# Designs tried in a protein design run: designed miniproteins, single chains, continued (2). Part 82

Each design is a single chain, and the fold is of that chain. pLDDT is the mean over its residues in the fold that is shown.

## One batch from the design tools (miniprotein)

Design m7023
Fold by ESMFold2-Fast:
Structure m7023 (fold): chain A 74 residues (1-74)
Amino acid sequence: SMMEKEKEALEEAKKLLEEGEEALRRSDYDTAIRLAQEAIKVLEESGSKSEEAKKLKEEAQSLRDLALTFKRSA
């Protein structure tokens, strides 16, 4: 169903963000950027307009931007 596909996309995005945050903590900026971009893609492809999807997308964009900033400083 649409709801089950949306739930799975949200869970996948959360896991990608957790892995991306872990990569950022160990200064693996390229991995953090890639995982953040994958999370954004998963959320965009889900088509969800829920508050949870919006929040996760904002978190993924923030992770990407932060990792890009740290990579420039390294």
Scores: mean pLDDT 86

Design m7024
Fold by ESMFold2-Fast:
Parts: C-alpha cells; sequence; structure tokens
Structure m7024 (fold): chain A 75 residues (1-75)
C-alpha cells in the first residue's frame, strides 16, 4: 500500500507540473501495484481488476488533460 501511495503522490506532482505523460505512466505503475495486492487479498480475478484500474487511469488522465477536477469517492 505504501508504495502505491508514493506513486500516486508522484503522479499528482506530475499533474501539477502539467506533465501528462509522466502522470499517466505513474498512474499505470500505481494501478499495477494495487491490482497485485487486491488480487491476492480479495480473490477477485486479476483480469477484472486490471480492466477496472485501466479504465480509472484513463479517466484520471483525461481529467488531467482537460484540467477538470475528478471528485474523490468515499466507501
Amino acid sequence: MERVLELWKQALEAAKAGDVDRFEELLREAARAALEEEAEKSGIPREELERLLEEGVRLLTEAAKTGKPVEAVEE
């Protein structure tokens, strides 16, 4: 988890700097790390988690490109 948070923080820094390419790269790395942890813990098929995370990365990258904020959700 800690490593995933570190990657997310670096992605936010890249987004603030307007470096969309680096932002997307860091999001993909964070997504892959999170996916591996979740697959082990939840027993959810890795392929399903991977598709959901890829879609999330696309949405966040698109928001960064358009400059529109993405609202956080709480569970």
Scores: mean pLDDT 67

Design m7025
Fold by ESMFold2-Fast:
Structure m7025 (fold): chain A 88 residues (1-88)
Amino acid sequence: MSEEELRREIAAAMALIAGNVAVSTIEDPEVAKKVEELVREAVEALLAGNVEEAVRLLEEAAELLKEAGDNEGAELLRTAAESVRKLA
């Protein structure tokens, strides 16, 4: 594995963990499903080398959580997006 590939895999793992934690705090199943879909797409984008797309998707998921009133989950996903941008 190249160092770049390893960093992307670590970033993908971080995004997945943050997404799973954020989803666990949501009571609305429709919001949870949309956040899970965006996090899955972000992980796929990271593994494909599309870092900018992954950051965008994580930020979109964070906005959905904020709109749903989950400020803690939104902050977690925004922190994950910033970490992904720095790592990958």
Scores: mean pLDDT 82

Design m7026
Fold by ESMFold2-Fast:
Structure m7026 (fold): chain A 55 residues (1-55)
Amino acid sequence: LPSVEEFREELEKLSVEEMAERAEEYARQLYHQGRFDEAQAVLEATSELIREKKA
């Protein structure tokens, strides 16, 4: 898995739909590894990026 910082950089290259899918997949993998705080941070950051692009 990429680091949270690396993943965030990759999200900027994706479409809104791809951002949502990749963030959910990455968050699920973080959850599976017990990294709950990082999973939540990824989902929140992605939701904000999507909201900004849609607004």
Scores: mean pLDDT 75

Design m7027
Fold by ESMFold2-Fast:
Structure m7027 (fold): chain A 119 residues (1-119)
Amino acid sequence: SVVVTESGGGTFKEGGSVTLTAKVSGADLSKSSVFWISEPPGGGGIGVAGLSADGKKVSYDERVKGRFTISADYSKNTAYLHMSDLKVEDTATYYAGVSSVTSGISFTFGEGAQVTVVG
């Protein structure tokens, strides 16, 4: 019943920026934690950014700290990942995962947004 729909992927230049958008339905994002996961072409997904259910705590992987910013607009039930100073190594499929506390920890992921960074 929870659906995550991602947008904003494409091909970008090294040093550029992009904002990925994840629209959520079937869950109240203001009561949910949000995570962005990067899956590079070689496999091995990594959590790049997290936002707590109250929107007050953020976390970042060291490789993206200072370059990526996670945020949410609760009035639109939408989460964002702003990616700046893009590197070729940022090339990956990005998934937004949403977890709401109803019966324990469960995550619903979108279908992913492909980001390709060219030097």
Scores: mean pLDDT 84

Design m7028
Fold by ESMFold2-Fast:
Structure m7028 (fold): chain A 73 residues (1-73)
Amino acid sequence: MEELEELAERAAEAADAGNYEEAARLLERAAELARELAREAEARGDLETAALYERAAERARAEAEKLRAKAAA
């Protein structure tokens, strides 16, 4: 969880600096990590934690797509 928070904070800093492409990359990495953590939670039978990580991954991907659109503009 801490690593996900660090990636999100770094992405916010990059976006604040106008580095939208870098912010999108950081959020894409956060989404990948969240999906991996969800799979690990599922493997141990913790379906509630797995669902939380799946939602985090979806939100991170959606934000990354928005930031990529800003970078392309």
Scores: mean pLDDT 83

Design m7029
Fold by ESMFold2-Fast:
Structure m7029 (fold): chain A 81 residues (1-81)
Amino acid sequence: NSKEAEELYQKGVEAFKQGKLEEAAKLFRQSAEKALEAGDLLLASGAYESLSQVLEERGDLEGAERARKEAEELRKKAAEA
């Protein structure tokens, strides 16, 4: 269910606000995985978008761009559903 993905996403946001970048990245990845398992493409898109921001702050520009593109593709699929 998407509730677990939402809770993981909120924990990721909190970790990011606290500057815990590695923890935030892990939480956003877990949120995206649970959202995809639940079929919540919009939440998965949001998690990848937030992951992209964390990766940019860590200097991983390649990872950030990949996460951003994944978020955009998921958002487009969600709009078609």
Scores: mean pLDDT 87

Design m7030
Fold by ESMFold2-Fast:
Parts: sequence; C-alpha cells; structure tokens
Structure m7030 (fold): chain A 84 residues (1-84)
Amino acid sequence: SLAEEARELGRRGGEEAVEPLIELLEDESAPAETRAAAAYALGQIGGEVARPAIEPLRRALSDPDPLVRAAAHIALAQIEGALA
C-alpha cells in the first residue's frame, strides 16, 4: 500500500525520500492513512534533510482528518527539535 511505501521511505531516510513523502502528504486523493504515514515518515527522517517538509507539514496541520493533523504536529516537533 502507499502507507507501507511511506513507512519504508521513512525507514530508508535520506534526501531522496523527502520529496516523494511530501508528494504523498499533499495528495488530496490519497487516504488519510497514507497522508498520516507520510507525515510520520518525514518526522522520522528529521533534521536538516527534512527541512523542505516544514512548510508542507504546517499546511497539513489544517488537514480535514484529525490523524493527519496529529501526525503533522508530531513530525514538526521532531524536525524542528532536531534543528534547534
């Protein structure tokens, strides 16, 4: 599934995983589970490499699904905490 693909990208990490995960996070046609998994994966990658995901994740705080909003909150805390 796309959610499993997102989780695997998060485990693999690296700069190459960030853009595909942002695409999954911003895909309005994707199930909420997939968007939430993409947000969690971006948080797991974290740090400087995940910096491009900060603005997409801030937009995801307004996602209609509460699980996506929660995942975005956690991911932002993980990324921004690593940058501080």
Scores: mean pLDDT 85

Design m7031
Fold by ESMFold2-Fast:
Structure m7031 (fold): chain A 100 residues (1-100)
Amino acid sequence: GASLPTGAAGAAGVAAGAAGAAAGGGDPLLAGLAGARHATLGSAANAAAGGAAGAGGAAGVGSAEGARAAAEAFAERNAEDFASVAAEIRAIGDELDAEL
């Protein structure tokens, strides 16, 4: 199922990335590379969000404590995604610095 009740943050991130590509996309090749990486990240984020939402839904339906636990698990998953993105951006920066 493709139900993402908490996917608003992911949608905002995707929209921001698309806007960035459009605004800064003077070079089609560069825009294509950025788009490919962003599409892969978006797909992984959607899978992660879907899994977290599914687990949250199942646990959260029964109690307020379950809802709290689901929210915290979702926050942890988001934190790991941000750490992964930061590491990848740094690796790209290091490659560009080595080329220059």
Scores: mean pLDDT 51

Design m7032
Fold by ESMFold2-Fast:
Structure m7032 (fold): chain A 65 residues (1-65)
Amino acid sequence: ALEKVQEAIERLKKNPDDVDAWIELARALKELGQVDEAIGVARELYRRHPDDERVRKLLEELEKA
């Protein structure tokens, strides 16, 4: 979980528009029990990419947890 957070952050440092890296970051935060932080990341991602189906599914997954 922590390793996945670090990997996602490193990917985002190189490509901040990497939607998959943002999704991995949010999921890794949830695995660490930081659900509110994960939802925050997913909501910010949704503001940037509101029509992205991957982002919509991420929000649905996190809100049901």
Scores: mean pLDDT 79

Design m7033
Fold by ESMFold2-Fast:
Structure m7033 (fold): chain A 59 residues (1-59)
Amino acid sequence: AEQLLLAAAVALSQGDIAAAGRHVAEAARKLGRPDLAEQALAASKAGDTARLLEIAREV
């Protein structure tokens, strides 16, 4: 999970919110939180970086 969150942070630093959303969603799924995975993908699709960061803190 930690390596996926690091990959998400790197993607966000490069402006790649879609990649960041996929990494956060994968980390959430590995923790048994498919609800957070769906929310992360929805936030990245909407371009909502603030919401994606909130979800990443819960993972």
Scores: mean pLDDT 82

Design m7034
Fold by ESMFold2-Fast:
Structure m7034 (fold): chain A 71 residues (1-71)
Amino acid sequence: SMDEEIEKLIEEAVEKVKKAKTVEEISKIGQESAKRLEELARKYGLSEEEIKKLIEKLQDAMVRAYIEKEE
């Protein structure tokens, strides 16, 4: 389902952040994951407003992963 694909994409981004060695790698992961999430959401016909909320959810999850990794 769409929700399962979105959750999997966010989880994959989180795992990549945990394995990243530099802030530049994290930035690249964020850009690539946001693009993939936007493409997936558009494929399912989501509005630009819904896409924005999903990108914010992705960014929040990645920030949490980064903070947890550095502790």
Scores: mean pLDDT 84

Design m7035
Fold by ESMFold2-Fast:
Structure m7035 (fold): chain A 88 residues (1-88)
Amino acid sequence: DVEEKNKKEIKELEEKIKKNPNDAEAWYNLGVKLAELGKLEEAKEYLEKAIELDPNNANAWYALGVVLDIMGKEEEAEKYFEKFDKLR
């Protein structure tokens, strides 16, 4: 069940963040999951936190760019995609 699997994965990521609020990977993974569920504002907040904690996570810059593009912020998204290209 995809819905139950997503709910379990989100809960596990939330528990990781509660135990270690500086776990950049957990913030990134939670942001990606929320984006997949169409929760774009929440996804943006968590991905921004992931970048704050680990600015070298190229995939977090790309994921935030995708979220911004879906939200209609195409010029802003392009800057995040450029950052992704420079980091990898």
Scores: mean pLDDT 85

Design m7036
Fold by ESMFold2-Fast:
Order: structure tokens, then sequence, then C-alpha cells
Structure m7036 (fold): chain A 97 residues (1-97)
């Protein structure tokens, strides 16, 4: 199963990542659950750092829940619009479905 989300801040990214993990667990997700997270920031470095931290927290949550093999895919977009991040997340979700 594939789950996707888009965030504008580090705090939002962590919140959304955890919500997607919890939703996948509630849905009884099979093995190879995939989470796609797009993050925007003022710079590519800021967005990439937020993504890395959100990924770590999502992985930790999945381990606590005893989830099947979960994979996190993500991209940080410095200066990009939320709309562009949403489009990219949709395209990646379609390719991974």
Amino acid sequence: MVYSGVARTKEEAEKIALELVDKAYADGAPGDTRIILAITGETTTEASNALALAGIEAQRRAEELGMPRMRIYGFGLGGESLEEAEELAREMAEKLS
C-alpha cells in the first residue's frame, strides 16, 4: 500500500509522517508499505534536513508498532510551491503502486 503527504515545515513533516505510519497500521497494511513524503523549505538543505528527521521518526514509530517491512521515499524542495510538491508526490505514488 502507498501513502503520501506534503509538509511545509520540519514540525509538520514529523507530524504528517507519524500520521501516515499510524494510518497504514490502522489499515492493516501488508508487507512493503510505502510512505512518500514531500517537504518544502526556504532552502534545499532545510527541506532535506526536515525530511531526514521525519523519516527517522516514522521508522521509529513503525518499529514500535511492529509493522511489516516499511519503506520511506521522500524529496526536499527548496523554494518550491506546495502545489509542485503535491504533484511530485502523486507521480511517485503512481509509479510505486
Scores: mean pLDDT 74

Design m7037
Fold by ESMFold2-Fast:
Structure m7037 (fold): chain A 87 residues (1-87)
Amino acid sequence: SMVERVKRALLEFGKALDEKDAEKARRALEEAARALEELGLEETARAVLELGEEAIKAREAGDDAKAAALYTAAAILAIGGLIDLEL
């Protein structure tokens, strides 16, 4: 399902951030956004992309706390969108 696709992509994004692999993180982020768009959550997809790109930049700059906070915000936003679809 697209819901499982979003979950898998967010997990891969988090793993890539931990590995400091910006290219892998960007691919996982794009996959999460695409899956959210397919679910009709276009605004959520755009916000997740924005927060995720800032998380990647924070990791590259060595601001690990900011990267973690931005990743958490992106994950909460995506999960919130998925919950709204199940209601």
Scores: mean pLDDT 86

Design m7038
Fold by ESMFold2-Fast:
Order: structure tokens, then C-alpha cells, then sequence
Structure m7038 (fold): chain A 74 residues (1-74)
């Protein structure tokens, strides 16, 4: 699922950028956008696991872990 992998990479990158911005300054709109992107990554992770797409699932988990690490400092 090359398309699913690309979506995980795109959403993950956007979520990381939002998390970094929020770490510098709280912003309600950016928090909402980040929550939506995290939700999408969780959905894609679930779909990848059900489909047996281990590579896409690993990418989604890595992106989620990175976002969590960024948010733990705020």
C-alpha cells in the first residue's frame, strides 16, 4: 500500500511540525489540527495492522512516538 505509506509520511510530518510549533507557543487552533492529525495516524495504523501492512504500521507507530516525545516537553 504505497498510497497509505505516503499518507502516513505526509500526515506524520505535518503533525511533527505542529507539535514543534506548540512546544514554542500554545495555540488552540494548532492544538485542534494536531489532534485531528494524530487521530488520522491512529486510523491509518489500525487499517495497516488489519491489512497486514507491517511497513506502514511501523511508520505510523514511529511518527506517533515522535509526536508523543515532542509533546511530553510541554
Amino acid sequence: SEKMKKRVEEIGKEAEELAEKLKEKPDKELELELEIKIGLLLILLGVAKVAGDEKTAELAEERLKRIEELLEKV
Scores: mean pLDDT 82

Design m7039
Fold by ESMFold2-Fast:
Structure m7039 (fold): chain A 63 residues (1-63)
Amino acid sequence: SDLEEEETLIGKGIAKEFGVEEKLTEEDFRELGRLKVKLIREGKSDEEIKEELKKKIEELVKK
C-alpha cells in the first residue's frame, strides 16, 4: 500500500542518518517510519523522537 511505501521511505532515511541502513531489513525500515509518524502525532519533541528511534534501532539490530 501507499502508506507502507511512505513508512519504508521514512524508515530508510532514519536508518541512513543513524548509519545502520546495512544492518536493517525492509520490515525494520517500515517499523522505524511507523514509529516516527506515531511519535509526531503524539506531539513528541524532536529530541524525544530521536531518543525513541535510537532505542528502537538498538532493539532491531539485536535480532
Scores: mean pLDDT 82

Design m7040
Fold by ESMFold2-Fast:
Structure m7040 (fold): chain A 68 residues (1-68)
Amino acid sequence: MPTKEEAEKEIKEGEEYEKKGKYIEAAYKYEKAAEIYRELGDLEKAKEALRKATEAFVKALPELLSKV
């Protein structure tokens, strides 16, 4: 079963991707963390991770639109 340490690692990796401007990869990491927190029953941390994922996806929109 996933652990809180694994969720924290995913959050940290997402933050590092954001620092590099890799918002799609960051969003993926935050979604993974949210799933782990949800499995652990930590709904507040899951909600925070989903918020971070949404913000990262919004920041990625210019890159996604340029590929159309």
Scores: mean pLDDT 79

Design m7041
Fold by ESMFold2-Fast:
Structure m7041 (fold): chain A 78 residues (1-78)
Amino acid sequence: QENIDKAIAYGRLAAVLARKAGNTKAAEDFEKGIQAAENGDLETAIKYFEKARQDALEAGNTLAANAASAGIDYLKKA
């Protein structure tokens, strides 16, 4: 599960960065994506990470968005 573990690590980083920036909605969607990935629901995990990444980008949080993109890439390789 190295790809899933990497995706979860990047998702957690993205959630922390979103919360630090005050973007609670993006952080919660990243956390939902992490929970889906932990349950093996990779399709749902990707959807939540993409939604949260878009919200982070709209808020100007490029660091959270980049972490989410890395997480999505790992989910797609899993």
Scores: mean pLDDT 86

Design m7042
Fold by ESMFold2-Fast:
Structure m7042 (fold): chain A 84 residues (1-84)
Amino acid sequence: DYYKKLAEQHKKLAEIYRDTDKEKALVHEAQAYTAKGLYYESQGKYREASEYFEKAADLFEKIGQKSAAEFYRLRAEYYRKKAE
Protein backbone atom coordinates (compact mmCIF):
# COMPACT_ATOMS: atom_id res chain seq x y z
CA ASP A 1 0.00 0.00 0.00
CA TYR A 2 2.97 2.37 0.56
CA TYR A 3 3.80 2.49 -3.17
CA LYS A 4 0.12 2.84 -4.11
CA LYS A 5 -0.14 5.90 -1.83
CA LEU A 6 3.18 7.25 -3.16
CA ALA A 7 1.90 6.94 -6.76
CA GLU A 8 -1.27 8.88 -5.86
CA GLN A 9 0.78 11.65 -4.18
CA HIS A 10 3.07 12.07 -7.21
CA LYS A 11 0.05 12.06 -9.56
CA LYS A 12 -1.48 14.95 -7.55
CA LEU A 13 1.83 16.87 -7.63
CA ALA A 14 2.05 16.40 -11.43
CA GLU A 15 -1.46 17.92 -11.74
CA ILE A 16 -0.49 20.88 -9.50
CA TYR A 17 2.66 21.66 -11.55
CA ARG A 18 1.08 21.04 -14.99
CA ASP A 19 0.43 24.73 -15.79
CA THR A 20 3.25 26.31 -13.72
CA ASP A 21 6.30 24.05 -14.28
CA LYS A 22 6.05 21.52 -17.10
CA GLU A 23 9.38 19.83 -16.24
CA LYS A 24 8.38 19.31 -12.58
CA ALA A 25 4.99 17.98 -13.73
CA LEU A 26 6.71 15.39 -15.97
CA VAL A 27 9.15 14.40 -13.19
CA HIS A 28 6.25 13.74 -10.79
CA GLU A 29 4.34 11.83 -13.51
CA ALA A 30 7.43 9.63 -14.08
CA GLN A 31 7.76 9.08 -10.31
CA ALA A 32 4.06 8.12 -10.10
CA TYR A 33 4.62 5.45 -12.79
CA THR A 34 7.77 4.28 -10.95
CA ALA A 35 5.76 3.90 -7.72
CA LYS A 36 3.03 1.95 -9.60
CA GLY A 37 5.73 -0.34 -11.02
CA LEU A 38 7.10 -0.93 -7.51
CA TYR A 39 3.56 -1.60 -6.23
CA TYR A 40 2.92 -4.29 -8.87
CA GLU A 41 6.45 -5.69 -8.28
CA SER A 42 5.56 -6.06 -4.55
CA GLN A 43 2.38 -7.96 -5.59
CA GLY A 44 4.37 -10.34 -7.85
CA LYS A 45 2.59 -8.88 -10.90
CA TYR A 46 5.66 -8.66 -13.11
CA ARG A 47 3.86 -7.94 -16.43
CA GLU A 48 2.12 -4.89 -14.94
CA ALA A 49 5.34 -3.82 -13.17
CA SER A 50 7.18 -3.98 -16.52
CA GLU A 51 4.51 -1.84 -18.24
CA TYR A 52 4.69 0.93 -15.62
CA PHE A 53 8.52 0.94 -15.55
CA GLU A 54 8.42 1.35 -19.37
CA LYS A 55 6.07 4.35 -18.99
CA ALA A 56 8.41 5.85 -16.39
CA ALA A 57 11.47 5.30 -18.63
CA ASP A 58 9.74 7.01 -21.58
CA LEU A 59 8.96 10.08 -19.45
CA PHE A 60 12.49 10.27 -17.99
CA GLU A 61 13.84 10.15 -21.58
CA LYS A 62 11.52 13.02 -22.63
CA ILE A 63 12.83 15.23 -19.80
CA GLY A 64 16.49 14.36 -20.59
CA GLN A 65 17.17 12.19 -17.52
CA LYS A 66 19.03 9.51 -19.51
CA SER A 67 20.39 7.57 -16.49
CA ALA A 68 16.94 7.21 -14.91
CA ALA A 69 15.43 6.29 -18.30
CA GLU A 70 18.02 3.51 -18.87
CA PHE A 71 17.64 2.23 -15.29
CA TYR A 72 13.85 1.82 -15.57
CA ARG A 73 14.03 0.48 -19.14
CA LEU A 74 16.39 -2.30 -17.95
CA ARG A 75 14.11 -2.97 -14.96
CA ALA A 76 11.11 -3.23 -17.33
CA GLU A 77 13.01 -5.74 -19.54
CA TYR A 78 13.96 -7.77 -16.45
CA TYR A 79 10.34 -8.07 -15.27
CA ARG A 80 9.02 -8.74 -18.78
CA LYS A 81 11.41 -11.74 -18.82
CA LYS A 82 10.14 -12.86 -15.37
CA ALA A 83 6.52 -12.68 -16.61
CA GLU A 84 7.29 -15.20 -19.39
Scores: mean pLDDT 86

Design m7043
Fold by ESMFold2-Fast:
Structure m7043 (fold): chain A 67 residues (1-67)
Amino acid sequence: LKEKVEELIEKGRKEGNISKGVKEAIKLMDEYIKEKKLDQKTIRELVSFLTAEALRAIGDQLDEELA
């Protein structure tokens, strides 16, 4: 799951549409949480991971736009 989330966000960044990549990653994560009936601790860990990956991708995009 984490690897796929990272792939979706990075694909969005490379395509110039981080928002799309992040939304697709959120949708994938939400579906996985529902399918596996994950506990709150695991959900929090996954949300933290997605947030960190999204912020990193946004930072990379801002660096490219400001260059």
Scores: mean pLDDT 76

Design m7044
Fold by ESMFold2-Fast:
Structure m7044 (fold): chain A 89 residues (1-89)
Amino acid sequence: YTEELKKFILDQLEKSPTRKLAPAEEQIKYYEELIKKDPNNAQAWLNLGKAYYELGEYDKAIEYFKKALEIDPTNKEAQELLKEVEKKR
């Protein structure tokens, strides 16, 4: 099905959160709103930390990565990003 191919492409783009077309400031607003609706969404906390990391706000990035790990301590991406941010301080 043609629609199945479109879904496959969209899923690949969503799994690769390297959306250079979306500025970090817009990502911050989007994920902050998601967290207000669902504060247990570890992925939203992780993405919020990534956006602050891109802006060079390392203290904020560390705070949000730690919150993501409190919700999902097995999240390898959050663990690795937290270590990378610590190296930037």
Scores: mean pLDDT 73

Design m7045
Fold by ESMFold2-Fast:
Structure m7045 (fold): chain A 65 residues (1-65)
Amino acid sequence: SEEEKKARKLLFEGMKLFSQGRYEDAVKKFEEALKLDPDNELARIVLARAYEKLGETEKAEEVRK
């Protein structure tokens, strides 16, 4: 679907930012990806990890549920 294709592209962009230590920018990409594809387990996992890198532990726990 269009949503899945867009989400995948955002997920890839976010993972690239994450690998560069740009965690706040990565969070924005992962949040957008998850908004387009709410059932994407990988998007939830990497978003939670990005929140953990930023010290936002409560947000990380919310995303895992």
Scores: mean pLDDT 86

Design m7046
Fold by ESMFold2-Fast:
Structure m7046 (fold): chain A 57 residues (1-57)
Amino acid sequence: SAAERAAIAKAKAEEAEAKGDLLTAARYYQGAAFLYRRAGDPAAAEEAEAKAKELLA
């Protein structure tokens, strides 16, 4: 499902962030945001999108 794929993308983003790979983390957070929107979870999508923007700032 989109929600399940979003959770996987978020987990990968968190792993990349923990390793200091901020560009990879931001890309996974963007992917998670897209999938959360498709799953009908705009709050989780906004959180993931905000995190991606923070890491790219």
Scores: mean pLDDT 87

Design m7047
Fold by ESMFold2-Fast:
Structure m7047 (fold): chain A 64 residues (1-64)
Amino acid sequence: MPDEKEVNRALIDMLLGLGNVAYEKGDYETAIELYEKALELARQSGDEETVKLAEENIKKVREK
């Protein structure tokens, strides 16, 4: 079975993908919520690269 860290990575990828779809549709509030969920999972996993990526995506949406 995949461990909890592997499951969290899959969920992060899904949340980032859904956030990007929301962003493309102009649903910025939903995009931010999805990116923030991905950010929290990345912080729990200690994945600093993904934390930075999620923070950059949130900043990008907020600049609109």
Scores: mean pLDDT 79

Design m7048
Fold by ESMFold2-Fast:
Structure m7048 (fold): chain A 65 residues (1-65)
Amino acid sequence: MLSMEEAARKALEAAERNDVKEFGEIAKEAGVSPRSLGMAASQLAVKEGNFEAARKAIDIGNSLE
């Protein structure tokens, strides 16, 4: 089972690559909405100082709803 912390990390990596399909697959595997995953990934990106990746994660998460 994919933890939310693992899902957020993988989703952030997918967002940085603009991989919308992988982002959606990670959300399904973690059992969370794409929007919730995008928020978690964006918080991780902000903590790491990567504001561009944070915006990408939110945009992709919202686009899949």
Scores: mean pLDDT 83

Design m7049
Fold by ESMFold2-Fast:
Structure m7049 (fold): chain A 74 residues (1-74)
Amino acid sequence: MEELLKAIEEAAAAAEASGNKEAQEYLLKAVHAFNEGDLEKAIEYARKAKEAAKDDPEAVAAFDKLIEELEKLK
């Protein structure tokens, strides 16, 4: 749980630093889906955030970490 919260915070910081509003929006949708208990949608939106930020290697790495933490909960 603590690792997941840290991954969410790091992904949010990376998306903000990238200036990519689309990646930030998908991250918010991923967090919302997770809070609703919809793990599959949370992973789907995290993957869409990664795709939106694909030109930023640091943001991609942060979203990969988030996806890994979400997948560990399956």
Scores: mean pLDDT 83

Design m7050
Fold by ESMFold2-Fast:
Structure m7050 (fold): chain A 56 residues (1-56)
Amino acid sequence: SMKAEEISKKADEAVKNKDIEELRKVAEEHIKAAGLDKEAVEEVKKKLELFIKRLE
């Protein structure tokens, strides 16, 4: 499993590139990983919300 820091970095890169597909892939991959840290899941969700808000 990835640490929260690694997941956050991947999400940040996707947001910087405005690559919604990459951001979804990162979120989907880590959410599906059984035993994923709850904090990491929350961090990815926050990045998704920031990305969506920025596009609007």
Scores: mean pLDDT 65

Design m7051
Fold by ESMFold2-Fast:
Structure m7051 (fold): chain A 60 residues (1-60)
Amino acid sequence: SEVEELLKKLLEAKKKYDEILQKINDLILQGKEVPEELLKKREEAKNKGEELQKKLEEAL
């Protein structure tokens, strides 16, 4: 099912986004600077999740 494949990809994208957020939060809590590369990866993961969410909503 296309819906099942999209849901799986969306869950994987959300997991990746959460892992990036965890790393950013850990750096902030330690008083360390957040690298621009990590902020870029967060943005890319967010955009990927939003694309998959829209595709899933259109397939439902």
Scores: mean pLDDT 83

Design m7052
Fold by ESMFold2-Fast:
Structure m7052 (fold): chain A 70 residues (1-70)
Amino acid sequence: VDDFDLVVSELLARLASGEWRPGDLISPEDLAKELGVSREPVERALKWLAERGYVELTDEGAVVKRRAPV
């Protein structure tokens, strides 16, 4: 499985489970460490989610905008 696909699946699962709530900040550095991947696939996955309205990219990281469909 591509690291990008792995990260997207994990992010959507956490959004759907309510582990992340609207207003929560996602650190790309911390997430990359937790998932055992480099920052690049995490940043690509967060951009993909931002394009779909799930998160907003900021200087500090990604802010959760809405939950994934349950």
Scores: mean pLDDT 78

Design m7053
Fold by ESMFold2-Fast:
Structure m7053 (fold): chain A 70 residues (1-70)
Amino acid sequence: GNKEAVELLEKAGVLLVLGREEEALRLIQKASTLASGEAKELIEKAIEALKNGDIETALRLLREASHLLE
């Protein structure tokens, strides 16, 4: 459900600021399978940002996706 996706994105954000990027990416990928519409698009853009090393953009996009899933 949407609450599970939000929880995964919140945990992923903490992991990203701790430098645990591979673990964060696994949680973000799981959240993308639980999301739909604009929230899913933002999560997929966050995954792309992480693959490009843009952690700041990824964190912003995950926050925006979490807000849409509330």
Scores: mean pLDDT 87

Design m7054
Fold by ESMFold2-Fast:
Structure m7054 (fold): chain A 65 residues (1-65)
Amino acid sequence: SEEEIKRNELIKKIVDLLKAGYTTYEEIAKALGISVSTVKKYLDILLKMADVSSLEELLARIATV
């Protein structure tokens, strides 16, 4: 579906930005040209997918090697 494709693309871009060192909703929103509320929505989805409760935990999980 179109909504699923759009969601997956935004999620991929957010993950790439987190890996690149973007750690705040505002920095991610500026980089993607979207609203902070949209970033928070997709980050909530990412938190659920990663089974973590905070952005800090998500960053640790993504950044661990």
Scores: mean pLDDT 76

Design m7055
Fold by ESMFold2-Fast:
Structure m7055 (fold): chain A 114 residues (1-114)
Amino acid sequence: SKVEAVARTVLYSLGVEGVVPDVDILLRALELAERAGLDLAEVIRVTPDSDLELIRQVASVFGVLVEELGLDPEEVAEKVRELGREYGVPQEVIDTVVEGILNPDPALAEAARK
């Protein structure tokens, strides 16, 4: 499903090992991140141990992408929780990612939509 493809691509973008991303979703997320003014060199090095503010910014980009794809953000957030727990992602990181998807940073979202 597209919901699972987005959730897997989110986890891949957080540096979670063993997750296969959807390449088209990943490339679109990188385009949105660049439009939002994020440093792509920093974004591609994100891991679960990264600064939570950076993780929230990356998650906010995916929140914009979820909206663009016409997907239910609550359904995507639930799949991120499910897969995040399966792959052993820390709960604090999962909560930060879910918050970013459900409530994207307004300034970042506005910049990404241009």
Scores: mean pLDDT 88

Design m7056
Fold by ESMFold2-Fast:
Structure m7056 (fold): chain A 57 residues (1-57)
Amino acid sequence: GTEEMIEENLEKIRELAEVDKEKAEELAQNFLSMLETLKVPQEVIDETRKRIEEILK
């Protein structure tokens, strides 16, 4: 479901951030845009964005 997709993509962003932070940031932005296109609830998108910001610190 949507939650599994979010967890899988957050793990990919985390793994990519260890080797290429710039590409991880691009992947993160593309993923957030995809969630908006899929009409995922704004509250879920906002929470996902916060988790991405913690990963990319």
Scores: mean pLDDT 86

Design m7057
Fold by ESMFold2-Fast:
Structure m7057 (fold): chain A 62 residues (1-62)
Amino acid sequence: MDLHNEGTRAWLEGKLEEAAKLYEKLGKQGSSFAQRQLSKVYESLGKHEEAEKWKKKADELE
């Protein structure tokens, strides 16, 4: 629970690399929410290929 909030907070504070690391841990554990947020973080970092990859994984779990 707190890890999702911590990742969102890091993203809002502009700590994009930290947010990506937190959401990646949760996304690898199968959290579709974290995978969706990770996609948005990568989009903000300009990593469009990684963003699309995580978006696709999240859509498959939803």
Scores: mean pLDDT 74

Design m7059
Fold by ESMFold2-Fast:
Structure m7059 (fold): chain A 64 residues (1-64)
Amino acid sequence: SEIEKKIRELVDKAIELARQGKWDEARKYLDEAVKLAEKSKNSKTISLVIAGELYIVGLELERE
């Protein structure tokens, strides 16, 4: 679906920004993905966003 594609793109952008150390921008993209996943009510999109969030948190913790 169009919503699923957009969520995937937002999560991918968030991860790429997190890899660059741009944590504020990464979290902003992830927040938008969360909002879309909530509207979709689809377990697949919700799981995708959760996986992205955990990956980004892992990257942040590595630097702390």
Scores: mean pLDDT 80

